Designed miniproteins, single chains. Designs and how they scored, part 114

Each design is a single chain, and the fold is of that chain. pLDDT is the mean over its residues in the fold that is shown.

## One batch from the design tools (miniprotein)

Design m3975
Fold by ESMFold2-Fast:
Structure m3975 (fold): chain A 80 residues (1-80)
Amino acid sequence: ETPEEILRRAEEGQPVSRTLSPEEFRELMLAMADRHGLSPEAREAVRSLAEHLESVDVTVRPDGTLDITRQTHKDLGEVR
């Protein structure tokens, strides 16, 4: 499932909850950034932040907001 598909599903009127890999989270954030016109430097910051993640739980709402409910960082390994 692509970030564009996640965003499209949310636009159908229901919140979409996903557990994302760092790669998927980075791609989702960049897709959202493309829609809102972020600078290249801001995009690089998003990529750098995602590089330290192991997984993230997100909810994309129909209104275009993104809720991050859980993050696991590589440098911490396991967190509860």
Scores: mean pLDDT 68

Design m3976
Fold by ESMFold2-Fast:
Structure m3976 (fold): chain A 57 residues (1-57)
Amino acid sequence: DLEKIMTEAIKKAFAGDLDGAQKLIDELRKQETVDDMERGVLLGMALIALGVAKIIQ
């Protein structure tokens, strides 16, 4: 479930676990899917959240 991986990555990023968030983002990139658009959107959301978390810390 790609959405679950994205959600967990965002949670880890805002909890200060930047390494854990990055690991989940890397797992999301490697997931096989028939919906490349959905994967792209979820990756974008997770990467934006990680970037924001890095700036506000």
Scores: mean pLDDT 78

Design m3977
Fold by ESMFold2-Fast:
Structure m3977 (fold): chain A 88 residues (1-88)
Amino acid sequence: MLDEKMAEIIEKAVEMHKLVQAGDVEKAEKLGQEFIENEAEQEELEETDRLVRENSGLKPEEVLERLTKEGYEKTGEALAEMRRLMEE
C-alpha cells in the first residue's frame, strides 16, 4: 500500500538524520543511496516529497490529523515523528 511505503521512506530519512547527528555521515549517505536504488520506486519518492513539502509548516499533531483524514495514517505518524526530530 502507498501509505506504508511512504511511511517507510520517511522512516529511512529519520534513520539517516540520526546517523548524521551521531557523526556517521558516510553511513547515512550509503543507507540512503541503497534504499533509493533498491527499495523505493520513483513515484513513491515523488509522492512522499510532495506530502513532506505540503506539510512543512505544520506542527507534528496537525500533520498526523491531516494525513490520517486523507487515509495516510502510517505516513502521517512517520512524518509527525520526523517533524519532532528535525524541528531544529
Scores: mean pLDDT 75

Design m3978
Fold by ESMFold2-Fast:
Structure m3978 (fold): chain A 93 residues (1-93)
Amino acid sequence: DVIDELEKKLEKRKPEVEEEVEKRVAEMGKEEVAEEIREETVKYLEEQGYPDYIELVEDLYKMTLKGEMELAEFYLYVLGLKEIVDYLKKLEE
């Protein structure tokens, strides 16, 4: 269903996300890229009316800073969260 389709889409996008993250890291550095992804995602969630997911984003960000999660994995998770939010918004319309 939606979750299975999302997982497959994220798996397919993983090489592209890794390439994008490597490019951004070369320009800004890992911590700056992680902070930018966090800030953009939190702002998106607030603007879309889904602030309850902000705590999840903050937890994933902290894991990334500790080296418990790769930066590309963090980016994939927040992209997946945005897809879920977009889907939920369509269901509410």
Scores: mean pLDDT 80

Design m3979
Fold by ESMFold2-Fast:
Structure m3979 (fold): chain A 74 residues (1-74)
Amino acid sequence: SHSEKLEAEREIVGLIGELETLAFVRKASEEEVRRAAEEARRRIKELADQYDFPESGVETVLATIEAIVERHRA
C-alpha cells in the first residue's frame, strides 16, 4: 500500500541519517562505518524489492551511502 511504501521510504531516510551520525557526529572508525554502510545497503535492497522501488531511485540512494563512506575516509 502507499502508507507501507511511505514507511519504507522513511526507514531508508532514517538509515542514511544513522550512518551520517555514526560517521560524522560519533566519529566511528572506518571499519564501523563500512560495516554500517553494508547493513544499510542490504536493508535498502530488501525494502526496494519488497515495495518495487524503481532501480534508478535505488541506485541514487546507494550512491548517497557510498558518498558518506568516501567523505568519512577523506
Scores: mean pLDDT 87

Design m3980
Fold by ESMFold2-Fast:
Parts: C-alpha cells; sequence; structure tokens
Structure m3980 (fold): chain A 96 residues (1-96)
C-alpha cells in the first residue's frame, strides 16, 4: 500500500483536473472505493477530496501517484546519505 499523505494526493488530483480543464474533457465522479483500489491507497486518504476526473486520465493519475511515492522515498534516502557524509567529514576534520 502506498504511504502518500492526503495533501500530496490532493496536489496530484488537482494537477490532473487542471490538465483535463485545459483539454476541455468531461469530468466524471469516481467513487472513493474504486479510486482507492485502483491507486492502491487507503480509502481514508481520499476522504473529502474532489474525485471528478476523466476516466481516460486514470492511468496517468496512477503513474503520477506511484512516481511521487518513489520520488519521496528517494529524496528521504538521499537526505539521510548527505547527512551521513557531512557527519563523516566533520569527524575527519576533528582528527586532523
Amino acid sequence: MLRLEKSTVKEIIDEIQEEAEKEGLELEKISKSYMAKYLGIDKSVLKGLDLNLPKSYLPKLKKKVIDRDIDIGVRQIDQAVQQTIQRREELRRLRE
């Protein structure tokens, strides 16, 4: 199950809605249960979000959700690595 915050999912949905408006596509109300199952996220994350999207954009939405989850994970790892490198250099400097 993806560990995305509600605010992050809202940002992605807002981006997809903005793209759909620019293309003049009709929006359909998608059920929270269907969306939660389709995206692989908890239904509670979708509570209170606007789920009016064109069905043709669902694969694009899913890709953006997965890509964002991966990007957040990679950034967290990269930040931890950089902190470790800085600490190592501090310790080396203290020994010199």
Scores: mean pLDDT 77

Design m3981
Fold by ESMFold2-Fast:
Structure m3981 (fold): chain A 62 residues (1-62)
Amino acid sequence: SAMEEQERIAEEAERRAVLHVARGDYEGAIAVLEEAAKKVTGEYRERLERGIARLRELLAAA
């Protein structure tokens, strides 16, 4: 279903973002989540946008 496809896209992006963060690449993590946010809607987009906001806060604090 479309919801299952959006969940898969969001989860794959979140996994890739975690790997970028583990390497200290916050800008790369943000880019991965921003590209995925363009492909999803509603709650999935909101979830990814919250992740982006949190990563921007961490990048600004570094």
Scores: mean pLDDT 87

Design m3982
Fold by ESMFold2-Fast:
Structure m3982 (fold): chain A 76 residues (1-76)
Amino acid sequence: GKVSRELTEKGVEYAEKGDLSKSASLFTAGMLIAMSDGDNESLAYNYYAMADIYETVEGDKEAAARLRALADKLLA
């Protein structure tokens, strides 16, 4: 829902600022709320956002690919 997506968006903001600790906490909070709500669309949104940060900020293409695969499965 809206709260999960807002937490995910804040996670992206903190990752872009270089605060990876706050970013991880916000992504985790958004993920847990989406999971608790059974909101597969918001959970997929969270996973796609995390994947983009892993690829672009951390250079971890393998982690990004795994997160995108999980997101795609949620939307199937």
Scores: mean pLDDT 85

Design m3983
Fold by ESMFold2-Fast:
Order: sequence, then C-alpha cells, then structure tokens
Structure m3983 (fold): chain A 92 residues (1-92)
Amino acid sequence: MKEAEELLKKAKEAAEKGKSEEAYKLIVEAIEKVKDDEEAFKKALPEIFSIWDIIEQKDPDFAKKNMPKLVGEIIRAVGEIVDKRIERGELP
C-alpha cells in the first residue's frame, strides 16, 4: 500500500513537470503493486485517472498513443483480482 502511494505521488509530480513517459512507467508500477489487493486497487484507480488527465493536458499526443496501453494494464489487473477472488471462493 505505502509503496503504491509513493509511486503515484512520484507519477503525479512527473506528470505535472511534463515528464509523460516517466509518469506512465510509475503508474504501471503502481498498478503492479496493487493488483493483489482489490481495495488498494479501487483506491488507486481515481488517482491513476487524475494523473492521466494531467498527462493528457500536458502532452495530448503521448496520452492518445498510450491510453490503449494504460487501459490494457488496468484490464489485466482487474482480471488478476477477479481470478484471486474466485480462488478464495468469493465469486461464483
């Protein structure tokens, strides 16, 4: 949890400085850290989209090119969370 929060804080700072590629890499690392915890992932999602909005404002071409990749990473993390819930018997 703390490591993912630190990564998202760094991602936001990078995005605000126009360092779009660095911000994206930090977002992906944060997603990897929270993919094992549904509550941490749910808490991280609004921050991820907030940071992405900053990237889109600072570097719209980068955002357009990399939005499909970000969506893919989010879908992959959701899949892993769902699979773990099934393994725990929390979902039919």
Scores: mean pLDDT 80

Design m3984
Fold by ESMFold2-Fast:
Structure m3984 (fold): chain A 84 residues (1-84)
Amino acid sequence: MEITKKLAEIQKKANKLPEEVRKAVSEIVTLLSRADMAIRAGNKELAKKLVEEARKLLEQHPSIPDEIRADIENLIAELEKRIE
C-alpha cells in the first residue's frame, strides 16, 4: 500500500495552513506513520491505539480544513482495515 505517499500528500497540503493547525496535522501524520510501522511489524494492538489517538487529535482540532480532514479520515479507514 502507498501509505507513505498518502501521509506525504497530507503533510504537503498542511504546509500552507497557519502554524498551529500545521503542527496538529504533523502530529496526526506522525501517529498514522507510526501505526503503519506497527502494522508492518505485526503489532496490531499498538497500531489500533495509535489510530485511536490520531482520531482523537483530529476531533480536538476543528480548525483543520475539510479537505485535509477527509484525507486523514480515509487513511484512518485504510489502516483500520489492515488491523483486521
Scores: mean pLDDT 83

Design m3985
Fold by ESMFold2-Fast:
Structure m3985 (fold): chain A 71 residues (1-71)
Amino acid sequence: SLAEKFREEAREIVRRLVDRGYKPEVASALAYTAMALRAVGLVVEGKITVEQANEMYRAAKEAADEEAARL
């Protein structure tokens, strides 16, 4: 699903940023910000609804926060 894809991408961004020396909290904030912008892009392109974008953003934020808390 799109939500699962967003969760996986958010976790990958967090891991890559922490590997580069970013604090986990900062990595999480950057990851879900990037995913929020991606969701907005999909709405603008007419590929998803605002409601779907909100669900995908929520999933990405939860995944980013979970991954950051683990690190």
Scores: mean pLDDT 86

Design m3986
Fold by ESMFold2-Fast:
Structure m3986 (fold): chain A 90 residues (1-90)
Amino acid sequence: SKEEVEKLKEEAEKKLRELGAEKAIELVKRGASILDALDTALAERDFDPDQVALLAGYLATIKGALEGLSVEEIKRIADAMARLELARHR
């Protein structure tokens, strides 16, 4: 539902702010790719591989919500992006 999508987006934004990735949130909201937003966050702060995976998943959640995807679609792409980034840092 729209309410569940909004809740996912709000939780993702909160978690990204806790990680210090405020600029990445703004870039995704302006239509930047998840990779460009992630690169911006990584240029400003050191993150461990688990944190990078979380960043990618939360950024994908925000982008998917803004693009009008369902809860199931958002969870699928967020999980895929998180797994991809975790694998890159292994």
Scores: mean pLDDT 85

Design m3987
Fold by ESMFold2-Fast:
Structure m3987 (fold): chain A 82 residues (1-82)
Amino acid sequence: MSPLEQLRAATEALLAAVRELLADDSASDEEAWATLRRHTAEVQAAAKAAVDAGVELTPEQVALLREADAAIRALADRLASR
């Protein structure tokens, strides 16, 4: 799997996990933060691999990263308001 494919897969997994947490408010704050930390670490590792490989991000990948960032901010705001 290429570094760009790994970054896309990690970002899609993070976005899916965040959307699941946003839809289901039954998860504990500890569980939600643990899930967010795990997926964020995977995206960071994949992003480093892509940068180290000199891979240029596609417009679609940039849009996906922006979508993930917005979803993370929404989840963080919800967790902070509890």
Scores: mean pLDDT 80

Design m3988
Fold by ESMFold2-Fast:
Structure m3988 (fold): chain A 77 residues (1-77)
Amino acid sequence: MSPEELLEKAEEMAKETMAALLRAGDWALFQETAARLSPLLKALEEAAKAGDVEKAKEYLEKIERVAREGIERARAL
């Protein structure tokens, strides 16, 4: 997978996660998850710009964990 494809996948996942959290109606959880995803997306974008596929994959895995945690917490409410 190219660095550009990794970034696109991460952006789409973040967008879908934030939309789901917004629908759940917990603004505090939405804000907390956004604060966690924002620096990871920026780090992945920088890694992709540098052509560092391994670093981009690492940040994608971190984004996937944060997204999953957010969704699980929303379902517990």
Scores: mean pLDDT 83

Design m3989
Fold by ESMFold2-Fast:
Structure m3989 (fold): chain A 95 residues (1-95)
Amino acid sequence: MIEPVELSLEELRRVVEEIVRLLGEMEGLSEEEIEEMIARYVAALEAWLAAHPELGPLLGAFLLEVLKVVEKHKNDIEKLEKEIQKLAEEVRKVA
């Protein structure tokens, strides 16, 4: 169950940066590759929020849950992928 959380664009950006960094470290990516991924995902986040500002709180809640799942399962990629898929399905039920 994902409850909406109102986060500023700067707070959403920080959460995305932390998620991408943790995932990149798990995959053994270089710092340069991680920074490039962060830039890409932040740009996608900003573009998506500009198109769907009403869904910001739902996206905020989803990203915070993804961060918790990544932190909890950072040593188990298969379990992490499964839990992220469950969160994505939960968001699809509300959005």
Scores: mean pLDDT 74

Design m3990
Fold by ESMFold2-Fast:
Formats: C-alpha cells, structure tokens, sequence
Structure m3990 (fold): chain A 91 residues (1-91)
C-alpha cells in the first residue's frame, strides 16, 4: 500500500533527525500532510506514486545534508511546497 511505503520512508527520515526536536516536528507535519493527500487522492494511482517519489527525494536530500541547519531548511521547504499543493486542491 502507498500508506505503508510513506510510513517506511517517514521512519527512515525520523532516524536521520532523531536528535533534533525542531526537525522532528517538521517531519511529522510533512507526514500528516502526505497522509491527508493520500486519503484525498486514494483512487488516483499517479498522484499516490508521485507522493511516494517526493518522499523518497526528501529522504535522499536529508541523507546528503551535513548540518542541522541544512536539514531544517530542506524540511521547511518540502513542508511549504506540500501545504501549497494541499491548499490549492481544497475547494
């Protein structure tokens, strides 16, 4: 399931930011937004595959980041982009 894939990626992200409460809060917010988008588009396989791909890209970016500041910037940017995507589709 897409929910299982997203959960597994989120757990890997959480391990990378285990010592940073601010990063954890941002990652949790991203996870909640993605899960809401999966529910909204549950019958849209293309959108669900893209959401998984976006989360995989986020995980890779975090793995490549070296500082706490870089991780916060990456997570903040992804969260803002996801929130815009959610808002634009809420009528």
Amino acid sequence: SYEKKIKEIYEEIFELIKEDKEAQKLAEKIYETVMKLLEKYKDNEEVNEELVAQMERLLEALKLSKTKEQKIEILTTYNENLEKQFEENVK
Scores: mean pLDDT 80

Design m3991
Fold by ESMFold2-Fast:
Structure m3991 (fold): chain A 103 residues (1-103)
Amino acid sequence: SEALELYLQASIELGVAELAAAVVITVTRKYIEQGKKLSEKEVEEMKKLLKQAEEQIERARELLEKAKELGLPEEKIEEVEEQIKAAEELLEEAKKLLEEAVK
């Protein structure tokens, strides 16, 4: 089913976005706990990861809307919507921690 293919693509995009945010969270927390400062290069790479994660979440939203139009079952719609919310919450946490780690 075309709707199922779009659902799977959305889930993959969200999984990659969550992984990127989780990496930034893990590294920034470690630096904050140890009183260390991120290098400019590390900050640039983390900002790049978070920007990619934002773009992946947006693609997942677009894929979900197309899948809805093609008759994706409500249960799978709710699953992807919950994944989008989780990914957005992780992304916001990652952004806050990165800002704290560079101060």
Scores: mean pLDDT 89

Design m3992
Fold by ESMFold2-Fast:
Structure m3992 (fold): chain A 100 residues (1-100)
Amino acid sequence: AMERSRELGRSIIEHMRETFRKQAEKQRELIKKTPEKVELPDDMRKAIEALRKAGREEDVKLIEENGATLEQKLSYLFSVALAEDLGEALDYVVRAAFKE
């Protein structure tokens, strides 16, 4: 029935979002342990602004104030964008990964 299909769809989406939230938590720990500050590419800066626009100020602060490799920061941004369904941030993260 149509109701059952909607429930299954919601469960799949929720499972995917939880998976990416767990990945973001793991990546957050890696970022916090990295002392070196790196310069961010333009597309990563645009992804960060998209997170700020979405009210994800803690995630923005983590990326800007902590040292980490570009790969670590990019992976974290990707996980957060997927977990929280942030299409604009996801687009910029993909562009940053492609150019690197």
Scores: mean pLDDT 72

Design m3993
Fold by ESMFold2-Fast:
Structure m3993 (fold): chain A 59 residues (1-59)
Amino acid sequence: SIEEEVVKKGYGYFRGDTLILKGVPIGGTQRKAVEELKKLVEEGKSVSEAVDEVVKKYG
């Protein structure tokens, strides 16, 4: 999954059920943030670029 790829590359981790991207908890927007991550990577952005955009929008 995109979440596994983000964690594997060191851009995020899980604290319980909460996704934390570059030290920023995503919380209640997590479903939308994960959808956007997947979309951006599928559109040709790097995982790092996708994480940065998602943190700006949902962090």
Scores: mean pLDDT 82

Design m3994
Fold by ESMFold2-Fast:
Structure m3994 (fold): chain A 61 residues (1-61)
Amino acid sequence: SLLEELRALYERHRDRLSPGQRAFVEEVIAAMPSLSPEQQEKALAFVRAFVAEVEAREAAA
């Protein structure tokens, strides 16, 4: 499921995220059951892009 995929993504990158960034991703995870399948796909894509930006920032720091 998209929710399980999002949880797996969060678990893999949790240690790279700040407390505020973790809170944001956890809020998205909590909202997932209330979203349509199309909205869930967009939410997962958004979080993937967000995590990629965090990784790019860490590589630049």
Scores: mean pLDDT 80

Design m3995
Fold by ESMFold2-Fast:
Structure m3995 (fold): chain A 94 residues (1-94)
Amino acid sequence: SNIEKAKELLEEIVEIAKEAVENPNADLAKVTEKIEELVKQISELIKDEKKLEKIENYVLGMWLVAENRDKIPLEKALERIEERKKKALEILEE
């Protein structure tokens, strides 16, 4: 249940990051606020501090892609988000 809920919250972060890289007019401050709130919710579900830190690092990587989207080709930005999603999901399933 907690792992399934954390996966749902992670998927929401992924969608926010993807929408931000696809939208040149994305409000990056609002994107950051939404991601931080979802990360906080994940932190309440995951008791393993080392596992949580790894997940937070992958989410930070997705956020950085969104923040720097103007410097990265769209296809490459989406690929980087997908790679970080896959790694974060692998950590949740450990």
Scores: mean pLDDT 87

Design m3996
Fold by ESMFold2-Fast:
Structure m3996 (fold): chain A 65 residues (1-65)
Amino acid sequence: MVSKESAAAIRLIGLAVEDGKARVEIKDGKYVVTVESEDEALKKKLKEEAERISKETGVEIEIVD
């Protein structure tokens, strides 16, 4: 079950991808988010949102830079 907060987190990651600041790949049922920006605040935000989604859904999300 996905909360409105997890849905918002997924949307935030999607916006970063649309802006060319991140890429998302699916590998063995795991979401890998590659950050293509040197913005440390963005990297931290994406990691926090990934942890939130993983906690609620059991889906594993990995942030790499």
Scores: mean pLDDT 72

Design m3997
Fold by ESMFold2-Fast:
Structure m3997 (fold): chain A 80 residues (1-80)
Amino acid sequence: MKKAVQAVVLGILLSSIIFQAGTEEAREDLKRMLELMREGGVPQELLDEIEKLAEKVIAGDMSAVPELKKKVLEAMRYIS
């Protein structure tokens, strides 16, 4: 049941990372998102993929956004 709240928080963090790309806040939100996913039992392989895609988005490569969203949704299956 607390997993539903975690999914909402992950959605908010993902949105923040995308809309605040290039800022320190986006990097902090990425760190929080990855920590919540690790706690939720998301495999390290998937976490590594999400981190690489999110780093591209934060660096200004918005073409990585669709794949990042897809991988975050895949990760949510482990915690919701």
Scores: mean pLDDT 78

Design m3998
Fold by ESMFold2-Fast:
Structure m3998 (fold): chain A 73 residues (1-73)
Amino acid sequence: SELEEALREAGFSEEQIEAIVRDVEGLDLSEEERRELTKELLRIIAEGGTLLDLEVEIGVRQLVLAVERAFPA
């Protein structure tokens, strides 16, 4: 995937790549939400972000989903 390729090019280990991909896939995201998350993760990678920065962004998306599900419009 585009995310996996970007992570490898940035020097992340295969174990770290697997963990990030699994965490993203574990989110019940729409196609649009997944595209936006992937775009933000790619931006963080391009800016020299750490594994922690990527996990924080994933965690923020998990929190947003939890809030939306708790308070559906």
Scores: mean pLDDT 81

Design m3999
Fold by ESMFold2-Fast:
Structure m3999 (fold): chain A 69 residues (1-69)
Amino acid sequence: SLLDRLRAAAEGALAGDEAAAEEVGRLSTQLVAKGLVSPESAQALGRAVRARDRAGVEAALATIERELA
């Protein structure tokens, strides 16, 4: 699923994989463009990934999972 891909990319980004961080950005932009995720949630995830903030990433992904339900 797109959510599983986003989670995998976020984990890679937290481990320092730049390609995974770019994938988080691409997937988040696509999910917002499709109206599936709010811009606010996508921005929160992007900020947490750039800061390498695991707690922030987990909180943002939990919000995104709720929005997709």
Scores: mean pLDDT 86

Design m4000
Fold by ESMFold2-Fast:
Structure m4000 (fold): chain A 70 residues (1-70)
Amino acid sequence: LPSATVAVPAGRTVADVLAALRGPDGVSGQRLLAELGVELLPDDAARTITVEGPSEAAVAAATALLRGLA
């Protein structure tokens, strides 16, 4: 599967990025990622989130969303 790894910015945790992704309603970002067909693989030790998806376009879209939240 196409994949990309997003580094969590200095001063933030993986949990902070995932909390931002959930948004105020708790689910909106997760629903968008589900529509893209992507899977998120968080790694607290490496401070990264790996995105896997069915296409390069889906992975790029999900990666851009995560970077916008970071």
Scores: mean pLDDT 73

